# Ledger of designs, part 97: designed miniproteins, single chains, continued (5)

Each design is a single chain, and the fold is of that chain. pLDDT is the mean over its residues in the fold that is shown.

## One batch from the design tools (miniprotein)

Design m19366
Fold by ESMFold2-Fast:
Structure m19366 (fold): chain A 69 residues (1-69)
Amino acid sequence: MEEEIRESMVEMLATSSLFGRPHSEAQKAAILNTDDPEKLKALQEMIDAGDRGDREGVRAAAERYVQLL
């Protein structure tokens, strides 16, 4: 049950980052305003992986970010 919610959030974050839509700019801004090193690393990984077209990397980073919520 909780895992289903987490999985849905990870998929939404991974999809938006992967397609490089306006969401990628919002996530970049979030990195600049985030003081939590774990969240900052997760957001950075999502942006980097999305820019590369690395679905596996985007999903892994998004999963880390969701776990830190």
Scores: mean pLDDT 63

Design m19367
Fold by ESMFold2-Fast:
Structure m19367 (fold): chain A 72 residues (1-72)
Amino acid sequence: MRLVEEAVARLERLLELGRRVLPPEVQEEIRRRIEEVRRSLEEDIPEERKREIAEGALRWAVEFERRANFGD
């Protein structure tokens, strides 16, 4: 599922880039989001629900990228 791969990859990239500059609480939130997406792949839930979880994570990552650049 490409969407799940993209969501996880984007979140992992944010965590990697932010490792030295993001507060621990924000790093934990990113890890939690990654775990939520990964868990959805292991659960016996409908494909549509997995897609919704992945889309939510991806939207969060995009919005976080905007906010981390502080909307100048």
Scores: mean pLDDT 74

Design m19368
Fold by ESMFold2-Fast:
Structure m19368 (fold): chain A 60 residues (1-60)
Amino acid sequence: MSAEERRARTDRAVERAGKLYDEGKSPEEILAEIEKEETDPAVRQAVRDFVEAYERGKKL
Protein backbone atom coordinates (compact mmCIF):
# COMPACT_ATOMS: atom_id res chain seq x y z
CA MET A 1 0.00 0.00 0.00
CA SER A 2 1.37 3.43 -0.93
CA ALA A 3 1.89 6.15 1.70
CA GLU A 4 -0.87 8.19 0.03
CA GLU A 5 -3.33 5.26 0.17
CA ARG A 6 -2.47 4.60 3.84
CA ARG A 7 -2.98 8.28 4.67
CA ALA A 8 -6.37 8.34 2.91
CA ARG A 9 -7.49 5.17 4.75
CA THR A 10 -6.20 6.57 8.07
CA ASP A 11 -8.04 9.88 7.54
CA ARG A 12 -11.30 8.03 6.79
CA ALA A 13 -10.89 5.73 9.82
CA VAL A 14 -10.20 8.68 12.13
CA GLU A 15 -13.23 10.55 10.72
CA ARG A 16 -15.37 7.46 11.39
CA ALA A 17 -14.03 7.24 14.96
CA GLY A 18 -14.94 10.91 15.52
CA LYS A 19 -18.50 10.26 14.34
CA LEU A 20 -18.78 7.27 16.71
CA TYR A 21 -17.70 9.53 19.58
CA ASP A 22 -20.45 11.98 18.55
CA GLU A 23 -22.90 9.04 18.76
CA GLY A 24 -21.80 8.38 22.36
CA LYS A 25 -19.82 5.19 21.75
CA SER A 26 -17.13 4.12 24.24
CA PRO A 27 -13.44 3.98 23.20
CA GLU A 28 -13.64 0.17 23.22
CA GLU A 29 -16.72 0.15 20.94
CA ILE A 30 -15.08 2.66 18.57
CA LEU A 31 -11.89 0.59 18.28
CA ALA A 32 -13.90 -2.62 17.75
CA GLU A 33 -15.98 -1.01 14.98
CA ILE A 34 -12.95 0.43 13.17
CA GLU A 35 -11.01 -2.85 13.49
CA LYS A 36 -13.89 -4.72 11.79
CA GLU A 37 -13.57 -2.45 8.72
CA GLU A 38 -9.80 -1.75 8.73
CA THR A 39 -7.22 -4.52 9.11
CA ASP A 40 -3.98 -2.59 8.33
CA PRO A 41 -1.89 -2.49 11.56
CA ALA A 42 -0.61 1.05 10.89
CA VAL A 43 -4.14 2.41 10.33
CA ARG A 44 -5.35 0.60 13.47
CA GLN A 45 -2.48 2.15 15.46
CA ALA A 46 -3.30 5.64 14.11
CA VAL A 47 -6.92 5.21 15.25
CA ARG A 48 -5.74 4.05 18.70
CA ASP A 49 -3.50 7.13 18.89
CA PHE A 50 -6.49 9.31 17.94
CA VAL A 51 -8.69 7.70 20.62
CA GLU A 52 -5.95 8.20 23.26
CA ALA A 53 -5.56 11.87 22.25
CA TYR A 54 -9.34 12.37 22.39
CA GLU A 55 -9.51 10.85 25.89
CA ARG A 56 -6.62 13.08 27.05
CA GLY A 57 -8.50 16.08 25.63
CA LYS A 58 -11.57 15.25 27.74
CA LYS A 59 -9.33 15.76 30.83
CA LEU A 60 -10.82 13.44 33.42
Scores: mean pLDDT 78

Design m19369
Fold by ESMFold2-Fast:
Formats: structure tokens, C-alpha cells, sequence
Structure m19369 (fold): chain A 89 residues (1-89)
């Protein structure tokens, strides 16, 4: 079925974190999971984009903590530039 990339963005101290799950959108089955960590927002954006290019999701859903909102917006923009529709919460 269609693939959805779920992304949880957070800050843990000085570390930017993305918890990613690739799911079948119809069944909810988790097809793959990854945790990405970076010392900068820019490095995290690059890592998320690289994995999205590899996995080729049909869409992405991003959930962010308040401290990570700006980083989540940057990730949403970068994924949309790759042609991936993004829903940001």
C-alpha cells in the first residue's frame, strides 16, 4: 500500500533528534524504523532527507516538541522540495 513516513522531532539537551517510522498507510504496519541524532538542525535536516530519498515515502507526517518546531519546519520544507507532501503538527 502507500507508504507514510512518520517523524517525531525533538531536542535532547544540545542534540537534535528525529525518530522515524516508515509505515504502510492502509494497515499501519511498521516497515522500517530509525533514530537520527545530530549536533545541528542543518545536519538533522540532511540526514532525514537522505533517508526519505532512500525509502521513497508517498507522504510524511511530522510531530514536533515546542523546542524543535523551527527544525521541524525546516525538515517539512526540505521534504516538500523533494516532492513529498508533508503534514506538520
Amino acid sequence: GPKVLGILIDRRGDTYVAELALKDAETGEVLDERTLEAETAEALVAQVVAWAREQKPDRAVILASPAARETAEAIARALREEGIPVELH
Scores: mean pLDDT 88

Design m19370
Fold by ESMFold2-Fast:
Structure m19370 (fold): chain A 81 residues (1-81)
Amino acid sequence: MEKKLKELKKDFVDALINNEKLDFSKYSEEELKKFAEEILKNLKEIPSRKELAEEVEKLLKEGKYPEAIEKVINYLNSLPK
């Protein structure tokens, strides 16, 4: 699991840097869930990301882990570099 989470974190960063879509089919539902939960925990520590954290938490409660991760990627890519 940890090795796949490291790969998922790299793919996430690459998607942000290169403006590419993340291939969720490479990962299990449990791996996507764990990564989305880590993202949510990190977002809750950043006051300026409170609204995004609330949206991600809602998607996690609905079991929509790929959608939660994609929401974060789309949000971050919308910010000026």
Scores: mean pLDDT 78

Design m19371
Fold by ESMFold2-Fast:
Structure m19371 (fold): chain A 84 residues (1-84)
Amino acid sequence: SLAAELERLAAAEADPRPPDAPLSEGEQRLLASIEKFEAAKTKEELAELAGAKEVTEEDIKKLEELAEQLRRAIEAVRRLRTAA
């Protein structure tokens, strides 16, 4: 599911790496996934992103909450890098 994929990408960002490293593959994939989710404005588009024919309102709510949490996590990481 899209939610599980977003969680996997977020977990990948927990791995330590050099501070001078460019955006990691996990960071790039998290941003791409969030952008795709944000671009989806209808249940039909969300179902296509998830690879499913149907998406319930519960699924949409969970995806919205997960995307918001991931966006905040990415913003926090960006602030730390900008400030450091």
Scores: mean pLDDT 57

Design m19372
Fold by ESMFold2-Fast:
Structure m19372 (fold): chain A 84 residues (1-84)
Amino acid sequence: DEIEKELREQHERLVKKLLERGEPEAAEKLSELFALYMELKELGDRSKIAPEKLEEARRIQEELEKEYREVLEEVERELLEELE
């Protein structure tokens, strides 16, 4: 999946930047959320036999995506505050 590869590369770049700025806890949290999101995406893709389970998996993916985005927003705000 080309989109998956691009997302993984973007995530790796972000984690590297967080580590370079001395934010290992934030990097670890983002990595955990990303890994969980990817696991659920794969589960959803494989679960073509049970549409209800696929819908449930996508719902959980959306919740994790929101949480991941929220953490990214908080980290970005903190990094910008430190640069000011």
Scores: mean pLDDT 65

Design m19373
Fold by ESMFold2-Fast:
Parts: sequence; C-alpha cells; structure tokens
Structure m19373 (fold): chain A 88 residues (1-88)
Amino acid sequence: MKIEGLIVGILVGKETAKIIVSDLDGNVLEEVTVPATPEEVLKAIKEIAKKYNAKVELVRIAAKENKEMAEKIAELLRKEGYEVELVE
C-alpha cells in the first residue's frame, strides 16, 4: 500500500469549488471542479477516497468571498466525520 492517506484542499468560488487531492508526501494526485454546494463537494470527496482506497486525513477549505458556503461545506464534512480546517 503506497497511498496511506489523502489531504484535500478546496478552493470555494462563487459557483464552483476546485478540489485538489494530494497524498501525505504532498504529491498532487487529482484536481476536480464541482458545483459549490456541500452535497456535491461531499460526493466528490467520497468518490476520490474510494478511487484511491485511502482515508481523507484532512480537508482544508479556502474561500475569498463565498465564506458562508465554505462554512456550510465544512459543517457537512465534519458531520460526516472528516477533519476540516477553514482558512481565509
């Protein structure tokens, strides 16, 4: 087993969220863009975790102007058991 865990960065825009998936060594594995809703972001993270057969160890969320949506995304992810950090 070469991928022990995943770190997920999310950049929340006005209409879309960019999800950047990295391994624990900092190698970027994938980038995906989804609608900026909690449900679509959660769905994408779950599919990525299944694809790599790895645990999402940390989700880091950044937003410049759509902070309310970033907070809603963080709330849903925390409810589903993810460790989440909000930045900016």
Scores: mean pLDDT 83

Design m19374
Fold by ESMFold2-Fast:
Structure m19374 (fold): chain A 87 residues (1-87)
Amino acid sequence: SRLDILKQLAEGLDNALELMKTLSEEEQLVLLKVVAHELEKHRDYLSEEEQKLLEELKAAIDARDVEKGIEILERLRELLKKQVEEL
């Protein structure tokens, strides 16, 4: 269901952000790519705002801007959690 997918994505972002604290910058970039790929697979379940953040995430990855990528993940996590709460 949409709820199950959104909940899984929110939990995945929580886990990714926790893992980011232990990783090198190069490993963080790899994890950002993995997260972006997973979000893209479920693009149709994302809100318009979440889809815009996914495009910003891809741009940050292309620029190798890890700090911006992590900030975008934190914003996506908050939006996904709110979306799950409202369903």
Scores: mean pLDDT 88

Design m19375
Fold by ESMFold2-Fast:
Structure m19375 (fold): chain A 75 residues (1-75)
Amino acid sequence: MSEEQTRRAIESLRAAAEAGDAAAASAGLHDLKVNAEQIPEELRPEAIEAARLALERLDDPATRVAAQGLLEALA
């Protein structure tokens, strides 16, 4: 995944979390998790913040599992 694709994915995830869109947030979290090794070091803090925002805003089990998976992959 490119830097631009990663920034776009993080922005989309943040927007989905703000909108309460659990399905879009879960999909974005999964995509970032699968590509975690390709996330530029400089964008890891932003990805972590977006995952935490999704956990904070969304009470969806699938989103919670996806967010935890992404946070573990970035640890």
Scores: mean pLDDT 82

Design m19376
Fold by ESMFold2-Fast:
Structure m19376 (fold): chain A 75 residues (1-75)
Amino acid sequence: DKEKAEKVAKEIEEVMREAKELAAQLASPEDREQVIAELEEWGKKMVQIAYEDVEKGEKLKKALEEMVREAKEAL
């Protein structure tokens, strides 16, 4: 179902945006651009997975949400 895949993909993009903001705060100035670039590449792959397998995309979204939550707690 395209609608479900689009919704999960959007949610992954939103979580990845938060992850990039946290990475900008946590990473050293020297590593910041590299870390953000790697997160962008990761985000693209996760969106592709969500379009191929919605259930797998949902699991990845939940894992990303948990990682972002843990990163916020570490601040």
Scores: mean pLDDT 79

Design m19377
Fold by ESMFold2-Fast:
Structure m19377 (fold): chain A 67 residues (1-67)
Amino acid sequence: SKELLANKGAAAGWLYLQQGDEAKAREAVAKGARAVGGGEEEANRSFQHLKAGDARGAGEALLAAAK
């Protein structure tokens, strides 16, 4: 499901960010965004949520792209 793909992307991004790997975190949310029909804008919003410590908001930002 798109929800599962978005959640997987956000969770991977969160894990990489906890390890200090911002590049892999950005890649993970970008991959999640593309998987649900979104793009760079949704990936950037998701990454900002992760930087703010909001893993749930990161997943929701990716899902907002789902048409």
Scores: mean pLDDT 81

Design m19378
Fold by ESMFold2-Fast:
Structure m19378 (fold): chain A 89 residues (1-89)
Amino acid sequence: MEELKKKLEELAKELKATFEQVLIAAVILSAEESGIVYSDEELEEIAKQAGISKKKLLELIKKIKEIAKELGASSSDIVFAARELVEES
């Protein structure tokens, strides 16, 4: 858990994203892995509400997926870790 939180914190710093933006990307990844498909228009609206570009949102999702595979973390573990970072900030 602590290593996962540290990797997400480093990712947020690297991409100049807030922890709330990381959490949103993690939730989207979790939903997509459960079979939910987001349209381009839906992703643009989510990115706008989160205060980032769609391109940056997609990069966050991609990087989070890579971290999950590296650490053997589930999408649920990632969402939990990202929520803790938001609560601590």
Scores: mean pLDDT 83

Design m19379
Fold by ESMFold2-Fast:
Structure m19379 (fold): chain A 80 residues (1-80)
Amino acid sequence: KLKEEIEKLEKELRELEEQLEELEKEIEELEEKIKAGDLSKERELVVLEAARGILKAAISFLKEKIEELKEKIKKEEEEK
């Protein structure tokens, strides 16, 4: 059932990557507004930057775990 676990983790990874992409867009929009003089957005930007850091860490962790599991499956399936 390692294949099922990898498939589940790959789905979670894709969902997190999509969330990161949307978050990066939101951060970029807030940075542009702040540069335009809307300083009220600074606090929101800090919160989103923290969320971005957490998402990047989670994505990195999942990528490493998926790769490790894929190597194990490849070894098991090819060498039995």
Scores: mean pLDDT 80

Design m19380
Fold by ESMFold2-Fast:
Structure m19380 (fold): chain A 76 residues (1-76)
Amino acid sequence: MEEEIAANAIKALEKDPSLAGIILATLGEEGYLKALETVGRYVIEKYPEGKADLELALSQVKDEEAKKILEELLKL
């Protein structure tokens, strides 16, 4: 299930990369933590502005485990 969620998120990002922060925040708030890690890593590796998108998601997410995943990705 989360593999399909991550794949759909990546397709949305390929169509509109400006959605990265919103998509990551949504995955974190919904508790799709494996999809969040997969998509967050994709964003930070593929987009020059990816760190800013992860910081935006981190500012919006309330879930403690989702915040931890985003903070760990920002250390890359």
Scores: mean pLDDT 82

Design m19381
Fold by ESMFold2-Fast:
Structure m19381 (fold): chain A 109 residues (1-109)
Amino acid sequence: TRVWPKGTYKTVDGEEYAVTVTETADELRIDMEVEEKGPKTGAEIAKERLDKIEAAIQASGSVKPVERSETPSVRIEGNVTEGEAEVTYYAPLDGKRITFRVTGRAELE
C-alpha cells in the first residue's frame, strides 16, 4: 500500500480542493473535498470532480491519466448525492481501478 502526500489544488476559477491518494495493487483510491458553487445536476458534479481529480493526479507526477478519447473502454460509475459523490474510474492500461470519493458542499438542481 502506498499513500501519497496530501495536497491542495486550485482551479483557474479559484476553487480549492484537498486530495488524499491511497494506492494498492489493484486500486488507486482518491479522496477529495471540494467547495462548489451554483446549482448543478448530479452528473455535472460527478464530471467536474472527476476532472479535478484527474488534474490532481497529473500534477502529482506519479500517475499520468489516460485521455478518455484514447480509451473508449473507460467506465465511470458512481453515486452522487447532494454535496457528495463516489465515482469509480477504470484505468485499463495497467489494470488498476481508480476510485474517486468526493465530498464537499454543493448546490444540486
Scores: mean pLDDT 47

Design m19382
Fold by ESMFold2-Fast:
Structure m19382 (fold): chain A 75 residues (1-75)
Amino acid sequence: SAETAHYLRLTQEYLERIRKLLKPEDVEAVEKEVQRLLAEGRPRDAAMVAAQAYSLGVLGEPIESLSVPALGDRG
């Protein structure tokens, strides 16, 4: 679907940015969470997590401040 394709593209764009911005261990933690959400059929939540990780990195805030969306199958 167009919505799924949009969020998958956003997720990939943000992951590319955080790979250049964050420490390797923090990148791995974010990538694992994103891949878990994608496996659960939650591409919007995956994009939100990747975008939030990028914002935290830009602001110099710890990745532990990352808010993961609650369990749900609807965006």
Scores: mean pLDDT 79

Design m19383
Fold by ESMFold2-Fast:
Structure m19383 (fold): chain A 96 residues (1-96)
Amino acid sequence: MLSDEEIEKYKELFKKFDKDGDGKIDLGEFLDLLNELEKIGVFFSDEEKKFLWNYLDKNGDGQIDWDEFMALMTDTNPNLPPVILKFKEALKKLAE
């Protein structure tokens, strides 16, 4: 279970990319997030970016909401796809 401090770090990270303040991240904002991960040395191929988006956009509405984001960050399944594990670890580093 994430600590209250970790949850607040992820809230601030989410808000940083949720430029409209609607509680959702669109595809453009998601690509901005991936560009910030590249600045800390974590690179994704175009196919990995597409896989990540499709995994996170579970309802296919073209947006990632806070509940979908937190469900990913609180998921303790060690058998998640390697690209998803890579993304989670990158977000932990970015949220520091």
Scores: mean pLDDT 77

Design m19384
Fold by ESMFold2-Fast:
Structure m19384 (fold): chain A 105 residues (1-105)
Amino acid sequence: MPEDVLVEEIVKTGDIEAEVERLVRLIEEHMRRNGVDSAYLAIIDKESGQVFGALVRSREEAEEFVRRALEATPVGSTLTVIIASSEEALYEAIADLVAEENRNA
């Protein structure tokens, strides 16, 4: 179902701990809503084209992934966060975002 994917856009504020807590809550909510014990994640910096991807199975893995991605991007970056219940759903969401940007260019 398309509902198995959550896409959020955020602007990095420099408060890494607040952004980590916010994004980890979204990941946990997605996992609970879909009845899954793991999530496929991507964080994309649209300006640099940098993509961070992971499969996370715990809150600790989600916190580590999100923190690494946020630390690797500058303050003020616009980041697209994708949370998916399967690898296939993640890749489809990424492809849809690329197609949308190409239509708007």
Scores: mean pLDDT 79

Design m19385
Fold by ESMFold2-Fast:
Structure m19385 (fold): chain A 59 residues (1-59)
Amino acid sequence: NRLAQAGLESGKAAPDVERAAAGGAIAAAHLGGNSQEAGRAASKGPDPVTAAELGVAAA
């Protein structure tokens, strides 16, 4: 996924990466049923870069 790759490469832009992760996680959770929980994990989880990869890749 090019978007996920770009997000990881831009790890230094944490706020932008966080938003990408939140969007991806919310989209994925929207299908599964926990947008709020996924959004929180993506926003201020362990690391915005990791969250971005998980969120965008999961979407």
Scores: mean pLDDT 54

Design m19386
Fold by ESMFold2-Fast:
Structure m19386 (fold): chain A 78 residues (1-78)
Amino acid sequence: HMKALEIFSKVVRDELEELMRYAIEKTGDREKAREAVSEAVDKLYEELLANPDMTYEEARELLRKYFDEAVEKKVKEA
């Protein structure tokens, strides 16, 4: 399914810089920030494999949801 991989790549490319900046600000730690972003990206990838008809907007919203959850978890570990 080329479309799912294209949506994944585009969403991650479009959002990555903003997500990393936000995570660094919230965690105060670049390693924790990378882990939070990586966790969110991995969850989005698995979800797109399960639901390959997902739209760009749905994928973007889901990435942000997983990202918020991951950042909250990392902040509690600080």
Scores: mean pLDDT 83

Design m19387
Fold by ESMFold2-Fast:
Structure m19387 (fold): chain A 63 residues (1-63)
Amino acid sequence: SLMDRIRELAEKNNGLISTGELRKLLREAGYSDDQIDLALSQAGVGGYPIISLGEAETVLEHL
């Protein structure tokens, strides 16, 4: 599942995920760049290069 892939990325990086890696996974899951950018902005992490697993879960709540 998408969440399992996100958790695997976080586990490899001590609970952290690059927003670039998250964007790539969301694009592969069928989300548009506009949807992804809006969700990142709504989660308050749009300008952050690296986010926590919890922040990534919040991004998914806005999709």
Scores: mean pLDDT 86

Design m19388
Fold by ESMFold2-Fast:
Structure m19388 (fold): chain A 71 residues (1-71)
Amino acid sequence: DDVTIQQWRDDVNRQGLDDDFIDDRIMRRNGQDVGGRVMQQTRQEQSDQITIDSVVNTGDMTVDQAIAQIS
């Protein structure tokens, strides 16, 4: 849901992250190439991608839940 994604971006921005960071996460979840860059993934980052997948695909996760899992 576009509204949910926008609210999630706003909440992440409150924590000092910009929307480019959110776009990068969404692109990686969709399997899109982010400038051909190789990213070292941690367990936390894998959790972030799962959280992004839930927000983008299902809309079942609230913004607070997505932020809590990433934080």
Scores: mean pLDDT 49

Design m19389
Fold by ESMFold2-Fast:
Structure m19389 (fold): chain A 64 residues (1-64)
Amino acid sequence: SRRDKVKERIKKAVEELLTPQEREAFLKEIDSVTSDEELRSVVEKVLDINADKMQELAEKRAAA
């Protein structure tokens, strides 16, 4: 389904952004999603994490 495709994309993004421990917990949350509203909330969390990661990379570039 479309929801399954979105979940797969989120799992791939999480694989790159989170620690193994945090990733395991987050992937379980993704798999427990039963509504589009819950899926939207998970997507929002991933976007927030991505923003934090971009900030970290910017700080490393400034320090280099």
Scores: mean pLDDT 74

Design m19390
Fold by ESMFold2-Fast:
Structure m19390 (fold): chain A 72 residues (1-72)
Amino acid sequence: MAAVEEATRREARKAAEASGAAEEEVLEILRKALEGEAGRAALGAFAARSTAAQTAAVASAALRVLAKAAAA
């Protein structure tokens, strides 16, 4: 749990820097991604109002966080 939360915070910060989005917003999307259905809805809502590059940064972070959780 703690290692996944730490990885989630690091990925949120990197994705926020890459996308220009708020770190808190990205962190919430990544946490919801770990919960399944809620993550898909949150990422979809972000994509609807964001550029392709911003969405790619956040989606890539979500995939890395999910991979870390699966490896734990």
Scores: mean pLDDT 78

Design m19391
Fold by ESMFold2-Fast:
Structure m19391 (fold): chain A 114 residues (1-114)
Amino acid sequence: GAELALEAARLLYRAIELLAEALKLLGREEEAEKFLKEAEELLERARRLAAAGDVAGAAAVAEELRALVDRGIAVIREALKDPSIPKELKLEAEENIGLAEILVGIANILLSKI
């Protein structure tokens, strides 16, 4: 049980790394760093809860990471409205969103098995 919740949290953290890379490409490095720090703190909480056998607690933290992914996508979509950003960088950022959404889908499947 707890290992599935922790694996979901790891996948969601990886999604956040992809979104942070997209933010850096779009010139939002400071926002990307804050986003990664919040995600690292959540992943460490998920690791501690999973190690303690707290399945419900680890799953709840994975849900917090999923909410952070949703916020990150929203921030990137707002940044993509800037007409001064090169089209190639916008396409790379959209690719990172797509990869993050795939990881969210896999994490949701893992959480559904708990």
Scores: mean pLDDT 91

Design m19392
Fold by ESMFold2-Fast:
Structure m19392 (fold): chain A 79 residues (1-79)
Amino acid sequence: SMSPKEQLKAVSLQIDLIGHFTEYDLLLARGDSDGAAQALAQAKDVINELQALANKYNDTGLLALVNKYQAQLEAAQQA
C-alpha cells in the first residue's frame, strides 16, 4: 500500500491527466490537430507515471484506473 503522501501524488497525477484530456478536447474542437496530438502525448506520459506507481505498490485499484485511461487514450487515437 502507498503512503498518504504517495496517494496524494497519485491524485495529483490524475488531475494532470484530466487536464491533458480536457486540452485535447478543446484543441480538437478548435481544429488544432497538431495541438490535440501533443495533448494526447502528454496524457500518455502521465499514464506511464501512474502505471509505474501502481506497479511499484501492486495497487490493483490504481492499475484498474490506468487500464481505463489507456483505453480512453486508444479510443482518442482511433477517432
Scores: mean pLDDT 88

Design m19393
Fold by ESMFold2-Fast:
Order: structure tokens, then C-alpha cells, then sequence
Structure m19393 (fold): chain A 82 residues (1-82)
């Protein structure tokens, strides 16, 4: 759906470059959770998308990547604003 495309565009333009600052393991886990959030948003599962983004935020915070966590929290607002 339109929400899934908007989330994909937001994450691909802002999150992908930021993931290069994370270690490979944590970066891949954030990317996987972000992909799950996009798929959930595309299917209309807002709660699933928020849960996946919460997982990604937790990984980013654990890695000390506050900028990545902030981007993911903005993505949560994008999908949960209804």
C-alpha cells in the first residue's frame, strides 16, 4: 500500500547510509527489522510494523547509534499516525 511505499522511501534514503556506521551484525538486524516493518505496513498491519520498528530502535540504542534510533522513531510516527 501507499504507507508501505512511504516507509520504504523514508528508510532507504535515510537509514541505509546510517547503517554503514553500525557493525555488520547489528546493522543487518536493523535492516531485517526495517524490512519486516515495510512488509507489515504494505499489508495494513500497523501494529506489526510498529513492533518491528521497536525491535530496530532497541538494536540501534544497544549499539549506541542514537541518530539511527531517532530515524526509526520518526518511521514509527509515520506508520502510527492514524
Amino acid sequence: GTLGQALYNFLSSKLSPALLSMNATDGSEVAAAATQAIESSASGDVSGAVSALDTAVGIAKKSGQTAVASLLEEAKKLVSSD
Scores: mean pLDDT 80

Design m19394
Fold by ESMFold2-Fast:
Structure m19394 (fold): chain A 85 residues (1-85)
Amino acid sequence: SAEAEEYLKKALQALDDGDIEAAMEYFREALISLGLSEKEAENLVNQIKTNLEGLLNDPRVSKELAIEVTKTTMQVTFAAAKRAA
């Protein structure tokens, strides 16, 4: 639990810093630390990354909003994974 929370914190900080690759890697580690398989964690991370890239490429969506939506999605996904474990 504590390790998973620290990885989530690092993922959210990496998003604030604009380091998308680091954010996705830390979030993958957070999910694995909760007990998800590598494949399940990778699939969830890839969906979140694809959604973020879509938001960043939409001229109707600000960069700030895209980051906040992604941070919220990560927090909700993490909370759901923690409850399902």
Scores: mean pLDDT 89

Design m19395
Fold by ESMFold2-Fast:
Structure m19395 (fold): chain A 70 residues (1-70)
Amino acid sequence: KDKKIEEAAREIARELIKAGVSADEAILLAREVAEKLKEGASAEEIAEFLSKHVDKETVEKIKEIVEKAQ
């Protein structure tokens, strides 16, 4: 369970970096997402959180990663 969330967080950080987010910020955002997922957050809640930081195309890709981790 935690292993899948950790792998998803790593993949999310990579996608954020590809979208132009700095490495430091991408790592912080990915940790926040991992924490939210461990607390039972939905893929929609994660998408809403990340929509403040990245474009819709990146959000949709991350939503797919999150759904696989749940």
Scores: mean pLDDT 81

Design m19396
Fold by ESMFold2-Fast:
Structure m19396 (fold): chain A 68 residues (1-68)
Amino acid sequence: APVLSEAEVEELVAWMREYLAKLGREGEYDDAKLRAFAVASQGDRDLLGKALAAGVRDPSALVYRPEE
């Protein structure tokens, strides 16, 4: 599985905050939750964007499945 550096996690958190602001949903997620989403996604911004747009609140829903 890909491993994210701390710097990559913080970059994804910043990107997710900007994306949520564009959706008018700024402040719905705290930093700890966004870091958890970044780690669970393993850097997949498409997966993160879809999950946030769908209102997913549990980062464990992004856990890797080897099927497909």
Scores: mean pLDDT 73

Design m19397
Fold by ESMFold2-Fast:
Structure m19397 (fold): chain A 82 residues (1-82)
Amino acid sequence: SYEETAAELEKRAEEAEKNGDPLGAVQAYLMLATVYLEAGQVDKARELVDRALRIAKEAGNPESVELVEAGRQQLDALAAQR
């Protein structure tokens, strides 16, 4: 179910943050955002992308920021579909 996938991704993101793995956390939050978007939870998906962006910026890695911006664009494109 999507709830099981969401719970696993949330756990992965939280563990990555605790272990000082910003890239792992960003990837997990972006995957989680896609899961919520597919479930129709657009506001939750956007909140998760914003969280991933904060993590990427704090890490100071341009590649991580670019990954989040690509994910945001994908989310916005999917959310704009009927």
Scores: mean pLDDT 82

Design m19398
Fold by ESMFold2-Fast:
Structure m19398 (fold): chain A 97 residues (1-97)
Amino acid sequence: SLEEIKKKTEEKMEELNKKLLEAAKNEKDPQRGIFLLIDNISLGGTMYLATHHLKDGSPLQIQELNTLISMVESFKPIDPELAEELIELLKELKKAI
């Protein structure tokens, strides 16, 4: 169901966000650490907007899901397997709306 896909995607997104936060905390370059923290906030905020605030199937929701796919692809170096799972879930969500 659409609700199950949304829930699974949100759970896997939360896992990636936790890894982004840990990467930021362990980053020796403070400027890179700050950029990882901004990425963490942006990823979480965009996901929450797409799943809870935007109307299902709206052009704006589709654009935000495309943005999330691109963001998750850029985070593959942190956890490639989790990123690939998330990309597939986001694509399934995009097809289901």
Scores: mean pLDDT 87

Design m19399
Fold by ESMFold2-Fast:
Structure m19399 (fold): chain A 78 residues (1-78)
Amino acid sequence: AQAALDAVMETLLEFAEKYASPEVIEEVRKIYEDAKGASVEQQKQAVVRIFNLLKENLSDEQFDEAVLAVERTAAAVA
């Protein structure tokens, strides 16, 4: 579960780095680093926070691409 959440957060960070502004990338990176080794509950909260940042800062098409990548990552580690 923790490894799956780490992989999902890493995938979200990759999409932030690909499409978001430097300021948003830095915010996502900070959330990701703070969530490393945290509880499952804290990692779930981090995933939700990163997801909301990407939804607000990416285009609908870019966000949909990120969602599909997250779904594939989650399926691969299940």
Scores: mean pLDDT 81

Design m19400
Fold by ESMFold2-Fast:
Structure m19400 (fold): chain A 80 residues (1-80)
Amino acid sequence: SPELLERFQELIKRAEKLMKKAIELNNPEILKMMQEIMGIIREAGEAIRRGDWEEAQRLLEEAERKLRELEEKIKEAEKK
């Protein structure tokens, strides 16, 4: 699905931006969450390559949920 590929590409861009912030914060919990999200994104990419659209969609939804949680944690950590 072209739409699913667009979602995957957007998710990678969002994750890369957050990774820069996570590294700057040097918070072990945030870095661990980022590593877990990157793992799920990688699995989603493999599912897309195999044509397993059902698995790919579920993995993308999981990664998107975890990415939102990570964004919140980063915002909290950036407060003085």
Scores: mean pLDDT 84

Design m19401
Fold by ESMFold2-Fast:
Structure m19401 (fold): chain A 61 residues (1-61)
Amino acid sequence: MSQQEAIKKGAELAKKIHAENPELSGAQAGRLAGDKLKKEYGLSESQVTSAELGGIRALQE
């Protein structure tokens, strides 16, 4: 998976997690998205960071 794909998937998954768990902050949803993507796709540390940042930023709007 590319860094660009990790950011996009992190943003999409974080929005889904936040919709299902509205009590979570954007930061918490972003971290959970990164963790789930790491488990599912075997992401590198840099890709996990990209996915987490993508999720966090998507939920700050």
Scores: mean pLDDT 80

